# Designs tried in a protein design run: designed miniproteins, single chains, continued (2). Part 35

Each design is a single chain, and the fold is of that chain. pLDDT is the mean over its residues in the fold that is shown.

## One batch from the design tools (miniprotein)

Design m5187
Fold by ESMFold2-Fast:
Structure m5187 (fold): chain A 60 residues (1-60)
Amino acid sequence: SNAEKVKKYLIDELKKRGVSDEEIKAFETAFENKDFETLLEMMKKHGLSFDSYQKLLDLA
């Protein structure tokens, strides 16, 4: 699904930035729960690109 592709893309971007396995697991949990507030805060914390935000918001 589009949601699965976006999740993988965002997780790969976090991994490239050296985000810990613990934070990756928290991100996956927030994604499955559709907790967009937590997802956006974690993406902002780790400096993800504007394109990453657009992909996530298209799922909201």
Scores: mean pLDDT 83

Design m5188
Fold by ESMFold2-Fast:
Structure m5188 (fold): chain A 73 residues (1-73)
Amino acid sequence: MEKALEEFKKRIEDGKKELQKNAETKASYIREKLKDLPKEEVDELVQKALSTGKGMIEAVKEAEKRIEEYKKK
């Protein structure tokens, strides 16, 4: 039982580090994509993306959509 608990703790720690690394990578990518947008909007999208995994993908798509709209206007 103790070994299973230690394995779980390791997986949680590894998951946290991987999530943090992925969050930083995605946040950087979103900011790079959204550098033409006001920083306040970028920060809101980054925070939303960090709240959920799906939010991360949706934030990237929203960023691309907004960039395209800005190019047309």
Scores: mean pLDDT 65

Design m5189
Fold by ESMFold2-Fast:
Structure m5189 (fold): chain A 114 residues (1-114)
Amino acid sequence: SLIDKIKQLILEGKLMEAMELINEWESQHLSSEQRQQINDFLNEKLDELSKEPFSLEKALELLDELRSFLESLNLSDEDIEVWLLQTVINIYGIYRDLELAKKLIAYIEELFSS
């Protein structure tokens, strides 16, 4: 799937290529209003995270808060997973820690395991 390709690109450290696929997916599946609302929420949470010392716990908490917010907007599981993957890339941008990014991907896979 496209989502599996995005995960693989992140795991390989190909974050620009992963973001390109994410941006294409979001432009096809979400309204501009929904995208702005989600980006406003995410940017607020990422700004708060950037002021904290490095913490896996805080990064996981952000993913859980975002998931709950996206569920409240009645997004599909696929839409939620894509936004969580974008958030992993954004967290990597703050901490520059690929091992943290891999742990966050593993957490996301656990959340969406059937």
Scores: mean pLDDT 83

Design m5190
Fold by ESMFold2-Fast:
Structure m5190 (fold): chain A 65 residues (1-65)
Amino acid sequence: SDEIARAVRKANELLKKIKNIVEIKDENGVLVIYVKNADEETLKLLKEFERELKRLGIEARVVIL
């Protein structure tokens, strides 16, 4: 769907911008984003991404290592 395609594009953009992302994996339909050494700006971007995905019906979770 267009919404899913948009979410995938945004995920790729964030991966390109956020070097602190260690891993992204699908755990039973939940998108889990693992982050290491995250600063305030990185956390802000990830929070916006999580909010956007939830609006599209995609469950997402950020895990700080």
Scores: mean pLDDT 75

Design m5191
Fold by ESMFold2-Fast:
Structure m5191 (fold): chain A 91 residues (1-91)
Amino acid sequence: AELSPAFRGRDLVILGTDEPIDESNAEAIAEGLRGLAAVAGRVVVLLSGKISAAARALLEATAAANPNVTIVELPDRAAALARAAELRAAA
């Protein structure tokens, strides 16, 4: 099995489509992304929900500090799901 509980060396696609990202949850999301960046080969985060200016700034700073993390904002959930399917097909 290719499954690793530590996600070590794996490429990950994360979907954030169901809830808004703002000052109440942005720090927890950034901390989670830093943790995944330490063990994963690549982390692609696909966001289609509402993002506050402060949350966007924190997420952009997190991606800039972690070169294996890419954050992509998409217009809606359907676009995020389509992008995730393309990334899975390309892997």
Scores: mean pLDDT 74

Design m5192
Fold by ESMFold2-Fast:
Structure m5192 (fold): chain A 79 residues (1-79)
Amino acid sequence: SVEEILEAIKEGKEVAIEALKKGASIEEALQKAREHLEKKGYSEEVIEKALERVRKMLENMEKYGTTDEREGVRAFLES
């Protein structure tokens, strides 16, 4: 469901950001988030959709200083 994907995004984002704070790459952070979501019992389909969103958030944070995809695009257009 959409609600499951949103919860998985929230949990995956928190795990990924903590990994990045400890010096992990985006790929390593996403792998840690995947492992966390798998242990929580989310389905592969939910995990794939959630991690796609988390990846975009992390990439926008790196490029534009934000974890929000829409805000990242806005910051890019205003730069």
Scores: mean pLDDT 75

Design m5193
Fold by ESMFold2-Fast:
Structure m5193 (fold): chain A 86 residues (1-86)
Amino acid sequence: MRKVIILVPQGNIGEAKKLADELSKLPVETEVDLVIDGNRGGLNQLEFYLALKGVLTKVNVADVITGISDREKALEEARKKAEEIK
């Protein structure tokens, strides 16, 4: 089963840890597409925690939102992708 998770960072390391813990609890057959909101530091930390939890192979980075002007559009597109994958 494929799921899209939207990460909207307000505190990079805390959100990365929470996401890694939640992903580690998902069934082994779950594939996850991540959308990262402009936070490359948080992305690097997320990849580190995902590797530690042994779930990195289940995660594809589907999109990285790098600009504030594109943020709302990218989040809306990720939401639509999540609806289609469900």
Scores: mean pLDDT 52

Design m5194
Fold by ESMFold2-Fast:
Structure m5194 (fold): chain A 85 residues (1-85)
Amino acid sequence: SSAALEEARKELEELLEEARELVEEMLRDFPDNAEVRTLGAIALAELERLEEEAPSMSLEELQRQIRKVRRFIEFLREKLREWRA
């Protein structure tokens, strides 16, 4: 349905913003870490690509990307905890 498609787009947009904020925090807190710089650059490029492609995605594609971005956010949170220990 169109309502489900609109909700999925909104959810993906909110998750992409959350992921971007975490990547920016990571780059800010660990500016001299080569792994952080490499991961951050790749992540920001991928997040921008997803934002550009999201309006053209089917509901199935949006749901797949939502799951992918949620896992990525969890990964970033775990890495931030690890690197701060």
Scores: mean pLDDT 88

Design m5195
Fold by ESMFold2-Fast:
Structure m5195 (fold): chain A 74 residues (1-74)
Amino acid sequence: KLSAEESAALAELLRELGRLREERFGPDYGKRLPVEEEIELLREATRRVLARHPELADVVRRLADGWIAALRAR
């Protein structure tokens, strides 16, 4: 179960990731990407969250690192 802080950090990561997919792919924003492209988008989403919410930095980095590890394990 996620803490309130982890829940907030995850929600912001998902919002920025969705915006990045829309910006890069428009109507194809839901298409399946190669693992390294998904990691690149996740890193950029993480950067955007950290710029807007520095108070979430440690939680966001931990969540992003775990997500990247899971993507590479595919």
Scores: mean pLDDT 77

Design m5196
Fold by ESMFold2-Fast:
Structure m5196 (fold): chain A 105 residues (1-105)
Amino acid sequence: AAEAEAIRAQLAELHAMLEAGAPAEEIIAFLEANPDPRLHVAAGVAALRRLYEGRDPERAERILDFTIERLREAGLDEEAELLERARRLILAGKPPEEIERELEA
């Protein structure tokens, strides 16, 4: 219960920072202070979405690099590989249907 409340608050803060256009350095510092893997997965997914939309691609790439590394350090290799694979498909200009299919495979 308490952990669910904490992660919910952290996810809300992450979303607020992303929408406010916070620099990658500030978002990364927030993630370093909050090492919950669930938050890092959510940050990676949010960064992928922004990269796909062409919003702040440099910031999105920096967030992805950080979250992928931290997920691997936490032993969450499957989640890290999923984010890396999705990033490659987006950068290759694959259509949404192909990206979704690869992520569900």
Scores: mean pLDDT 82

Design m5197
Fold by ESMFold2-Fast:
Structure m5197 (fold): chain A 112 residues (1-112)
Amino acid sequence: EELEKKIKELILELEETIGLLEIGLALARKTGAPEYELERLEEILKGFEEVLKALKAKDLEAAKEALEKLVELCRKALAELRANGGDPLVQRCVELALETAEELLEKLNELI
């Protein structure tokens, strides 16, 4: 039950972050962010959806693997955006995604 409560908390934090990133993506698209940067945000959102699926299945090993891949994806995306002078809203969304993925990975490691 304690483990289930902690997993539920991770799911709620993850769903909140997905919602914020979806809003950020929609706003970035409306304000004319480059298509290749929008594709990076879409890929990050897919990564979060994979983590959510694993957590709902209570597959903590799959969730950890998905989060580790997501952290690397976010780090690479952020480095590319900073190097090329990326859209500020897209950069902020990727920064939020990276911070959330790292926090979730730390919390998940405490459960394993």
Scores: mean pLDDT 88

Design m5198
Fold by ESMFold2-Fast:
Structure m5198 (fold): chain A 68 residues (1-68)
Amino acid sequence: SAAARRRALQRYILGLFGGADRPLSAREITEALRQAGRPVSQATVSRLLRELVAEGRLRRLPDGRYTA
């Protein structure tokens, strides 16, 4: 289902932050997903990141990057 795919992408994105010792941009996350064989548009990644921020799972920094 679309909901299950969205949850899987969210878990993968959160895993990228768990493996990174620095903030990540939407562009970097989009590229990491492409390299992992999970290609999605940057618009979709940006929407998922905003959703994770609204859920309190991520924070958006003043420079536009995200952190856990």
Scores: mean pLDDT 86

Design m5199
Fold by ESMFold2-Fast:
Structure m5199 (fold): chain A 94 residues (1-94)
Amino acid sequence: SIREEAIERLVRAGLSEEEARRFVEAVIRETGREELVPLVLDMAEEVVRAREPDAPLAEALGRYVRRVLEEEPERVALTIEVDAGMLLIEEGLS
């Protein structure tokens, strides 16, 4: 299932199963669409690749997602979308 695959991706990035489940539930609550969970995760990976290009992707992704869950628990998907959008502005792709 989409939820189980997203949870596995996040657990591989060093999140607990509880943290991974909270992320998936937050994205579904905010967007109303389960199919957007992998897209939000892909955006998070783009953000960490741009911010920490020399870091191991899994570790950088885990730190970033955990921070978003702690700092912006009511707007997880929106925060990641804004951060990803800022990359386009920084690269001059507006």
Scores: mean pLDDT 83

Design m5200
Fold by ESMFold2-Fast:
Structure m5200 (fold): chain A 72 residues (1-72)
Amino acid sequence: MEERRRALAEALAEISRVLGGQASKVTVEVDPERGRLRIRVDGATPEQVARLKEIAERLRKAGIEVELEVRS
C-alpha cells in the first residue's frame, strides 16, 4: 500500500517536471490502492513522450498498471 503510493507520488512529480515547461494538456487518473495510473497528454514533444514511456515501463515492472495515451 504505502510503497505503491510512494512510487506513484514520485512518478507524478517526475511527470510534472517533464511536462511543466510546456503548454501541454494533461489528465491524470490515479488509483494508488490498486496500483493504477492513467495519463492522457495532448501536445507533448517527442522527448517528453519518450520520458513518459520510460516512467510507465518502470512502474509496470514494479507491478503498477499504467495506461498512457498521447494525442497530437
Scores: mean pLDDT 73

Design m5201
Fold by ESMFold2-Fast:
Structure m5201 (fold): chain A 78 residues (1-78)
Amino acid sequence: GSMKKILIGKGTVTVRAERPATVTLAGTGIDEDGNVSSKTATVEARPGETATVTVEVYIESPDSKKVKKAALTATVRE
């Protein structure tokens, strides 16, 4: 059968930095069978500028899956 692409988490973070900073957005999801999917995106912000980063996390399966848990974490390193 054809694989199905199932969206389990989506998030966007916008950061205004006062110093040079690296912004990392990590998304993680777990389906009903315990399969884990994760995606990370990174953007660099300059002093006084606004940086935006988006992550979409998908599970691929021949069968329909339900999301058991989903989490998004943003980290800023100056």
Scores: mean pLDDT 75

Design m5202
Fold by ESMFold2-Fast:
Structure m5202 (fold): chain A 62 residues (1-62)
Amino acid sequence: SDEVLQQALELAEQFKKAKTIEEFVEIYIEIAKLLGIEPTEEEIARLKALTMEQIEEAKKNS
């Protein structure tokens, strides 16, 4: 529905403003839930293992 798309866009904007790994992971989980996807324990652990440098690189490629 249009509501899901709008919420996804709002979360994507918050993603760009995330300054910590904790904020980044929280936003990722919310996007996954909104899309009906359950993130795996392994995926969450991998995100928590990211450095701020890797997060900044990801933001540049989106």
Scores: mean pLDDT 74

Design m5203
Fold by ESMFold2-Fast:
Structure m5203 (fold): chain A 74 residues (1-74)
Amino acid sequence: MEKELTLRITDAARAEELDAAFLAEIEALAKAGVKIVGVTIEADPAVLSPEELAALPAAAERATEMGRKLYEAA
């Protein structure tokens, strides 16, 4: 099954917490046999720093790529 994943940042999460949450979510879906074809990150710009906001596209790209690789490895 192909699926787009939305990851949510509900408070002032740090970059390290964002990365860990994204990877854990993608890994769980890949183990369930879900092919991740895209990742959307929902974030409140009022609670994130400019550096954290700038990191979100790269995090979404890494999450999508990891989901693809995990699905292909299954």
Scores: mean pLDDT 66

Design m5204
Fold by ESMFold2-Fast:
Formats: sequence, C-alpha cells, structure tokens
Structure m5204 (fold): chain A 87 residues (1-87)
Amino acid sequence: SLELVARKEEKDGDNTVKTTVYENAAAGKRITITETLDKDGTIKSITVTVEDLATGEKTTLTLDGNGRVLSVERTDAAGEVTALPVP
C-alpha cells in the first residue's frame, strides 16, 4: 500500500511549490509528486519521481499544467541519466 510520508509547501517567487511523498515499503518504492502553482492557484507543472529504495534508481516524469508529458528520464544506480521517448 502507498503511505503518505511527507508533505511540504514552499514559495518560489509568485509560485507555490507543493511536494508530496508516498512510500510503498513492501515494494521498496518512493513516489515524489511536485506541483508548481501560479499566484492564482492554477497548476503550471507537475513532476513525478518514482524511486527504487533498494537501488536508488529513479524515473522522473515532467508534465505541463494541462497534463501533457514534456519529458521522461531514468536515472540508474550509478547516477547515469537517460532521456526516454515521450509517449
């Protein structure tokens, strides 16, 4: 099961950055969702990172405010970043 582990909210100029962290301890996964909202509270971008806690491997998905996928990146256990095709 996914468990809520952490939430934080930060100001970045006129934007609000909200970060929510979930963990699935049985699967050894951490999901970090970062939402950037403008001064009116409208979502400008979303970043989703899924991390394997045993290896440190990560997959990061970046979306715009309309849910369009802008980039997909994988970071392996050695820290090498590979850009993946956008679906």
Scores: mean pLDDT 84

Design m5205
Fold by ESMFold2-Fast:
Structure m5205 (fold): chain A 94 residues (1-94)
Amino acid sequence: SLAEEARKLVEEAQELVERATKLALEAKKTGDKKKAEEAYRLASEALRLGRKALELASEAKDKKTLLEAIGAVIGAIGVMFEAGLVLGRPPPAS
């Protein structure tokens, strides 16, 4: 079902945000650009999955999954911003 697909995408996006957040924090502390690049990559993928989850959760009218998908999208954008600062990149487009 659309709700089950949205839930799986949210769970995957949340895992990627958690992993990316840890890498971004280490990169910020150490100036490690390779960790910042990996954090940015994982967060970009989490953003893609979170956006798809928003679409499916909205269609399924699953309010709980929709809110969790919004949280994952916000988290991903935040990580991309933090990792981007270490890399000297402009902030991600909203």
Scores: mean pLDDT 87

Design m5206
Fold by ESMFold2-Fast:
Structure m5206 (fold): chain A 64 residues (1-64)
Amino acid sequence: LSERARALAEEAVRAGRPIAASTAGVLARDPRDIAAAEAGVEAAKAAGDEGSLRLTEELLELFR
């Protein structure tokens, strides 16, 4: 789980998606912080960042 979260964080950084990168970084350190992943989804929706929304939703699915 945390290795996959780290890989997604690296993908988000390369894509220039700071919201998804921040969320994945938190989950790589604490994979039980599902609230952080949910907050990332809401932040991406508020920003209208479809790329970050996709990546943060993928992160949530990994921890459900």
Scores: mean pLDDT 68

Design m5207
Fold by ESMFold2-Fast:
Structure m5207 (fold): chain A 86 residues (1-86)
Amino acid sequence: SLSLTLQLLEDPTRGTLVLATKVWTGGPQVVSVTLRVDGGEPAKTSTSPAANISTATVVISAERGQTVTAVGEAGDETKTLTVTVQ
C-alpha cells in the first residue's frame, strides 16, 4: 500500500519544521517525497528499492502563514498533502 504523512515540529529557535514521510509496501519500489513551501525551494529525497518496505523522509523549514505541499511518489502512484503553518 501507499501512504504519505505530514508532521509539524515546533522548535523555539528554528521555528516550524515540516516532516514528510512516504511509505510503500508490496515489493521493491523507488520511493520519493518532495516538500515545497510557497516562495521557497523544493526539498526532495528518494530511497533505493527495498524487498518489503521502502521509506523516504524529507524535512523543510516553514514560517507561519506559509503553505507546504508534500508529493509522495512510488512507481506510477502519487499522493499529495497540503498544510498551512498555523
Scores: mean pLDDT 74

Design m5208
Fold by ESMFold2-Fast:
Structure m5208 (fold): chain A 74 residues (1-74)
Amino acid sequence: SEEEEFEKAKKEFIDIVIEMTKLVLNDLGYSDEEKEKLIKEAEENAKRYADTFQTVEEVRKLVENAKKSLEKLK
């Protein structure tokens, strides 16, 4: 259903934000305690932003752009 696709897209957005955050923090040399706190904050912020999306196409576009950025970080 479209509702299931929308929820899946929101989850993909949250997951990619967390993955990007982990990669950035590993490169910047943050402590394990700081990493845990920042990852939790990023997840909470990503969930709040995901709740503001009005269409599945909006979130899919952001996820696609984020995946392109993530590929450069790997």
Scores: mean pLDDT 81

Design m5209
Fold by ESMFold2-Fast:
Formats: structure tokens, sequence, C-alpha cells
Structure m5209 (fold): chain A 98 residues (1-98)
């Protein structure tokens, strides 16, 4: 059951439906705070991959594309670290706001 909610949350993020993704993540958090944290990480990875593919399919100068890829990689590395240091979605959100 949690796996289905996680898949729906990631699909909502890919579709740009942030409100639906938020509601699904909140439902997962009510059942399993760790699963919610992992769902946020999966959704972020899916979004990062989609943004990177969009950038590669654009007529961006090679140096601008490299800058975008490097920036996205740094942002993802920071999110991965924050997720690893957090035990709950609440703790992750507090660290992101700090």
Amino acid sequence: MLERLREEAVAAIRAGDVARAQALIDEIAARDSRAALETVREAARALAAALLEQARNSDLAPERLAEAEARLAREMAELERLVAESESLEELLAKVEA
C-alpha cells in the first residue's frame, strides 16, 4: 500500500501537480515518517532527471548546459546529505529552512 502512494506522489511531481504530491506525502508521513522522507528523495531525483533531460534537449550553449548540470548535481548531493542526516520529514524540513 505505501509503495503505491509513493509511486503516485512521484508521478504527481513529474506532472507538476505539487498540491497532489504534498497531500500524498502527508498521507505517507502519517503512516511511516521514514517512507515519506524516502518518497521526497525519489520525487526530487525524478524532478532533477526531468530538468536535466529538458536542458539537454534545449539549444543551450555547451558551457551553460555544463553549468546547469553541475548546479543540479550539487543541489541533489545536498538534499541526499540532508535526507541521510534526518530521521523524519519534520526534521528534514527544519534543516532545509535553516
Scores: mean pLDDT 75

Design m5210
Fold by ESMFold2-Fast:
Structure m5210 (fold): chain A 73 residues (1-73)
Amino acid sequence: SSQQQIGQQVYNVGISAGMSQSDTDSMMDMVINFGVSINVAQQAMVSQGSDHGSDIQQSVSSGMQQMIDQFNS
């Protein structure tokens, strides 16, 4: 139930931000699997639509690793 509510919220946020279904699915994966907040995941996905997709992807991955380490410690 909790995951279903989060998934619905992520979907609504992604669509409201003008993201595609696939981009929204990627954001949902970040929130559900990495435990990233919806705001952070949305910001990362919106930024990927800019000129720096590759650099942003690397930075986001590093940030996610840091957050996972903090959450699991």
Scores: mean pLDDT 60

Design m5211
Fold by ESMFold2-Fast:
Structure m5211 (fold): chain A 69 residues (1-69)
Amino acid sequence: MTPSFQELRDQLLQALRDVLQAHPDMSEEEKLKLVDFLVQRFRDRYGDSLSDEQAQQLREEATELIKSF
């Protein structure tokens, strides 16, 4: 089944949380590169299910999440 935007969002944010918890000494630059990597990976796999606006929303939400670490 093709995952919904909400499922993709939850998966991406969970993957980001897992990496950040495993690597608490990661720099802000490394965290931003990780966000870009995960968003691009999801676009490559699910591009037909992700609009440019949805990909931008994921990037913004992921960027807010890294501020909490």
Scores: mean pLDDT 80

Design m5212
Fold by ESMFold2-Fast:
Structure m5212 (fold): chain A 71 residues (1-71)
Amino acid sequence: SPYYEELEQLTAEGRAQASTLPPEQKARLLQQLDAVHTTAKGLLDAAKTEEEKQEVLDQYRRAVDFLLKRS
């Protein structure tokens, strides 16, 4: 599914950026990224329409961007 591929790509990019941080900040950010990834995957699994799936990805991208900017 292209939606799951995009979710995993955004996750990989977020984890790569987290890996550039000092160890303590990296550990916290990776834990936060794992939490939002788990939530987004569950929401994507529950989504019934293409529009709902796209909204889940849009929300996930915003959440990842917010976490990376705040770190």
Scores: mean pLDDT 86

Design m5213
Fold by ESMFold2-Fast:
Structure m5213 (fold): chain A 138 residues (1-138)
Amino acid sequence: MEMERKRREMERLMEELKRLAKDPSTSAQRLLEVLDRIIELARELGDVSLLRENSELIARVIERGLNDPVEYVRINAALNFLRLYALDPELGREVYELLSEESQEILYEELLRLKSIHPDKEVVERALEAMEELREEK
């Protein structure tokens, strides 16, 4: 069945992401490309369980992207976070809380930039509101 094939592909890509993330020489862009495909498969399957089980790994991948010297890579990390938040706001919140305070600030700045250009402005606005609420609750 197509759905079972997609689930196996998603599981294989998650194992690849785990392997690549263990190598410090792996580019953040490569990690984000693998994560983006996993997020797309989770969306197509309507199943975020595997993403939730690997929230710490996902946070580390996004954090590596947000701290990359290349602006395009930082934007891609913010887009991956936004896609996660759109699929599962609770997972998005968990990933956000696992980021360093410095990475949280970078993410906030990149999402503010995305608000003007992203096709789903409401998703960006909701993510920004959720992050602002989390900052006020500290």
Scores: mean pLDDT 83

Design m5214
Fold by ESMFold2-Fast:
Structure m5214 (fold): chain A 75 residues (1-75)
Amino acid sequence: SSEEEIQEVLEDVKNKYPSLDLLSQLGIAAYRLGVGFFRAELVDGKYVCTWPGCNKTFDTPLLLLQHVVQDHKGK
């Protein structure tokens, strides 16, 4: 998926489910983008990739979502 598509999906999820917390919205966005069920975590103000053995951290939810789609989709 393109970076623009990933951003649009996250914004659509945020608009459709504004009462859900951001981590839950990220999980829905990842599912819609074909990653499957993904759980995002927030640790010390950083968004953490919970994919086994990854543990990379990102400054924004969009950067985490882009990483998960690019590096973990279909693996």
Scores: mean pLDDT 82

Design m5215
Fold by ESMFold2-Fast:
Structure m5215 (fold): chain A 79 residues (1-79)
Amino acid sequence: SMETIDRFVLSLINENFELALESFEAIPEEDREQLQEALKRAEPAIKELGNPRVLEIVELVLEGRYEEARELLRKEAAS
């Protein structure tokens, strides 16, 4: 849902990797195009934040590398 996608984007901007992981895992495959569009719209805020881990996660998602994005989210959530 758009609400779940918005939660994911906001959790990344807030550097809340536990919530980002939870939100990411709740996004169904059919919503992946909506997720990519939401991240593209959030690009100015993500760049302003300047967090290299957030930038890496966003790049992986935009490249369709969802499993690698999930593994990086798990690593950051565990830290």
Scores: mean pLDDT 87

Design m5216
Fold by ESMFold2-Fast:
Structure m5216 (fold): chain A 96 residues (1-96)
Amino acid sequence: MAALREKAEEYAAKALEYAEKIAELMSPEEGEKLRRLVNEALALAESASRISEAKEKLAEAVELARKNPAAQPYGEALEKYFSLYGDYAEGAALAA
């Protein structure tokens, strides 16, 4: 069923939305680094063999967010939606 893949795409979009909210609260250089790390993590998470690398990239992005107290709730949301993306992407791959 396409439903698991559609949910994975939805959660990836939410993760990117929160990454953008965090980036807006940071310097241009730190914001660009955060956006790059989140995009790389999502791309790596498409492959089960690369999920550990994906988690490392996300952890680096979340660390950047934690440096700004105003960004902390968005960092928590980013981590939540990335986790949901991973779960649904794995489910979709198993259903294929």
Scores: mean pLDDT 80

Design m5217
Fold by ESMFold2-Fast:
Structure m5217 (fold): chain A 59 residues (1-59)
Amino acid sequence: DAIELLEAALGDIEKLEDAGVRLAIEGDLETVKLVSEAIKKHNGDAEKAAKEVIEELKK
């Protein structure tokens, strides 16, 4: 699931980008957009970006 995939990538920008590619292949474009926007908002801080997206997906 998207949350589990993002939690596995926590703190690693390359793994977070790989998670984004996997989500795009699965057709979860909404989560891909959230990841991209969070990375931009946090200036490439993978931990902050992943945590923000995980929090949004839990709502």
Scores: mean pLDDT 73

Design m5218
Fold by ESMFold2-Fast:
Structure m5218 (fold): chain A 65 residues (1-65)
Amino acid sequence: ISDKELDVDAHILGAATMLAASRSAGNEEEAKRLQEAIDTALKLRDEGKYDEAIKVLRDAIKEAN
């Protein structure tokens, strides 16, 4: 696994943690945005677009805060 792939995976874990917290709090809109960001990042990762995947995840995590 490349460093770029590991960085994407780390950001996915961060987004997934926030998604779980949002669902626990009943914040369905935030949970939906985080889930969409994770889905988008996974597609970008599959295409080798790691920088774009990281940006999507970071932006979603910051908006959730």
Scores: mean pLDDT 82

Design m5219
Fold by ESMFold2-Fast:
Structure m5219 (fold): chain A 103 residues (1-103)
Amino acid sequence: MLTLKILEKAYPTLSKEDVVLFLAKMHLQEARRALAAGDYETAVRHAEMVIDAAKELYKLGYKETALKFLKEARDIARQAHDMGAPHAREVAERAEKLIKEVE
């Protein structure tokens, strides 16, 4: 995670979990905004970034928080798939698989 190392260097007073949690929240907000705007491909891309952040939160011991973000990303990807977004099914399936592995 090159981005996380850059943020840790720029903001050494922030914990790794604080940085990852911020990224998860930011990408989730952007995914919801894009979905509401009909930009389904952008919504899927941000949902994928939420999944990546949730995996990192799980590695850091934040299982319950990671599950919450995975479920949110899955639901966004499912909605985007219903609207015809390319790759949305793959992203939703990735989130669902990770939810089952974490639970």
Scores: mean pLDDT 84

Design m5220
Fold by ESMFold2-Fast:
Structure m5220 (fold): chain A 81 residues (1-81)
Amino acid sequence: SIDEAKEKIIEILEEFYPKLSEKSQEVLKEGIKRLKEAKSFEEIEAILKELYLRLLDAGTPEELVVEIFTKAGEVLKETLK
């Protein structure tokens, strides 16, 4: 379900929050807020794509961004069934 996908993705993002710089934490917090308001899988995917780019732009290490979005993508793949 969409609610299950949102909950699991937000949990992943919150787990990585303390590993980020203050600037990256601000970007992630905004992304989490937008995810809570998402009403479709299409909106979740769009928000995650934008968040990926914003985290890289904020100077978040590429390895860390890839790890976060690999886990989030696995949740989307599993919950879209």
Scores: mean pLDDT 84

Design m5221
Fold by ESMFold2-Fast:
Structure m5221 (fold): chain A 89 residues (1-89)
Amino acid sequence: MEEERKRILEQLKEWSKKLKEKMQGQPENKRYALQLEAQAEFLETILGLKEAAKLLREAAKYFEEGKYEEAEELARKAQEIIEKALAEK
């Protein structure tokens, strides 16, 4: 468990670095969408939260399309799933 936890933390650091690189030079709306997509990949691949990841990918798409209310609602639903999963451990 401890070694697995350290591996997850290292992957989180790599994820944060890659996200910053992807966001450089992009307009604000695109940067936010890239952030949501990167977070979704992390949630699915590292934490196994596939449903939350799906919601964040949908939110990223709606945000790029200018559908901010729909994007925000989906992001909030994803956050609730994340909070529940993290609170149990």
Scores: mean pLDDT 72

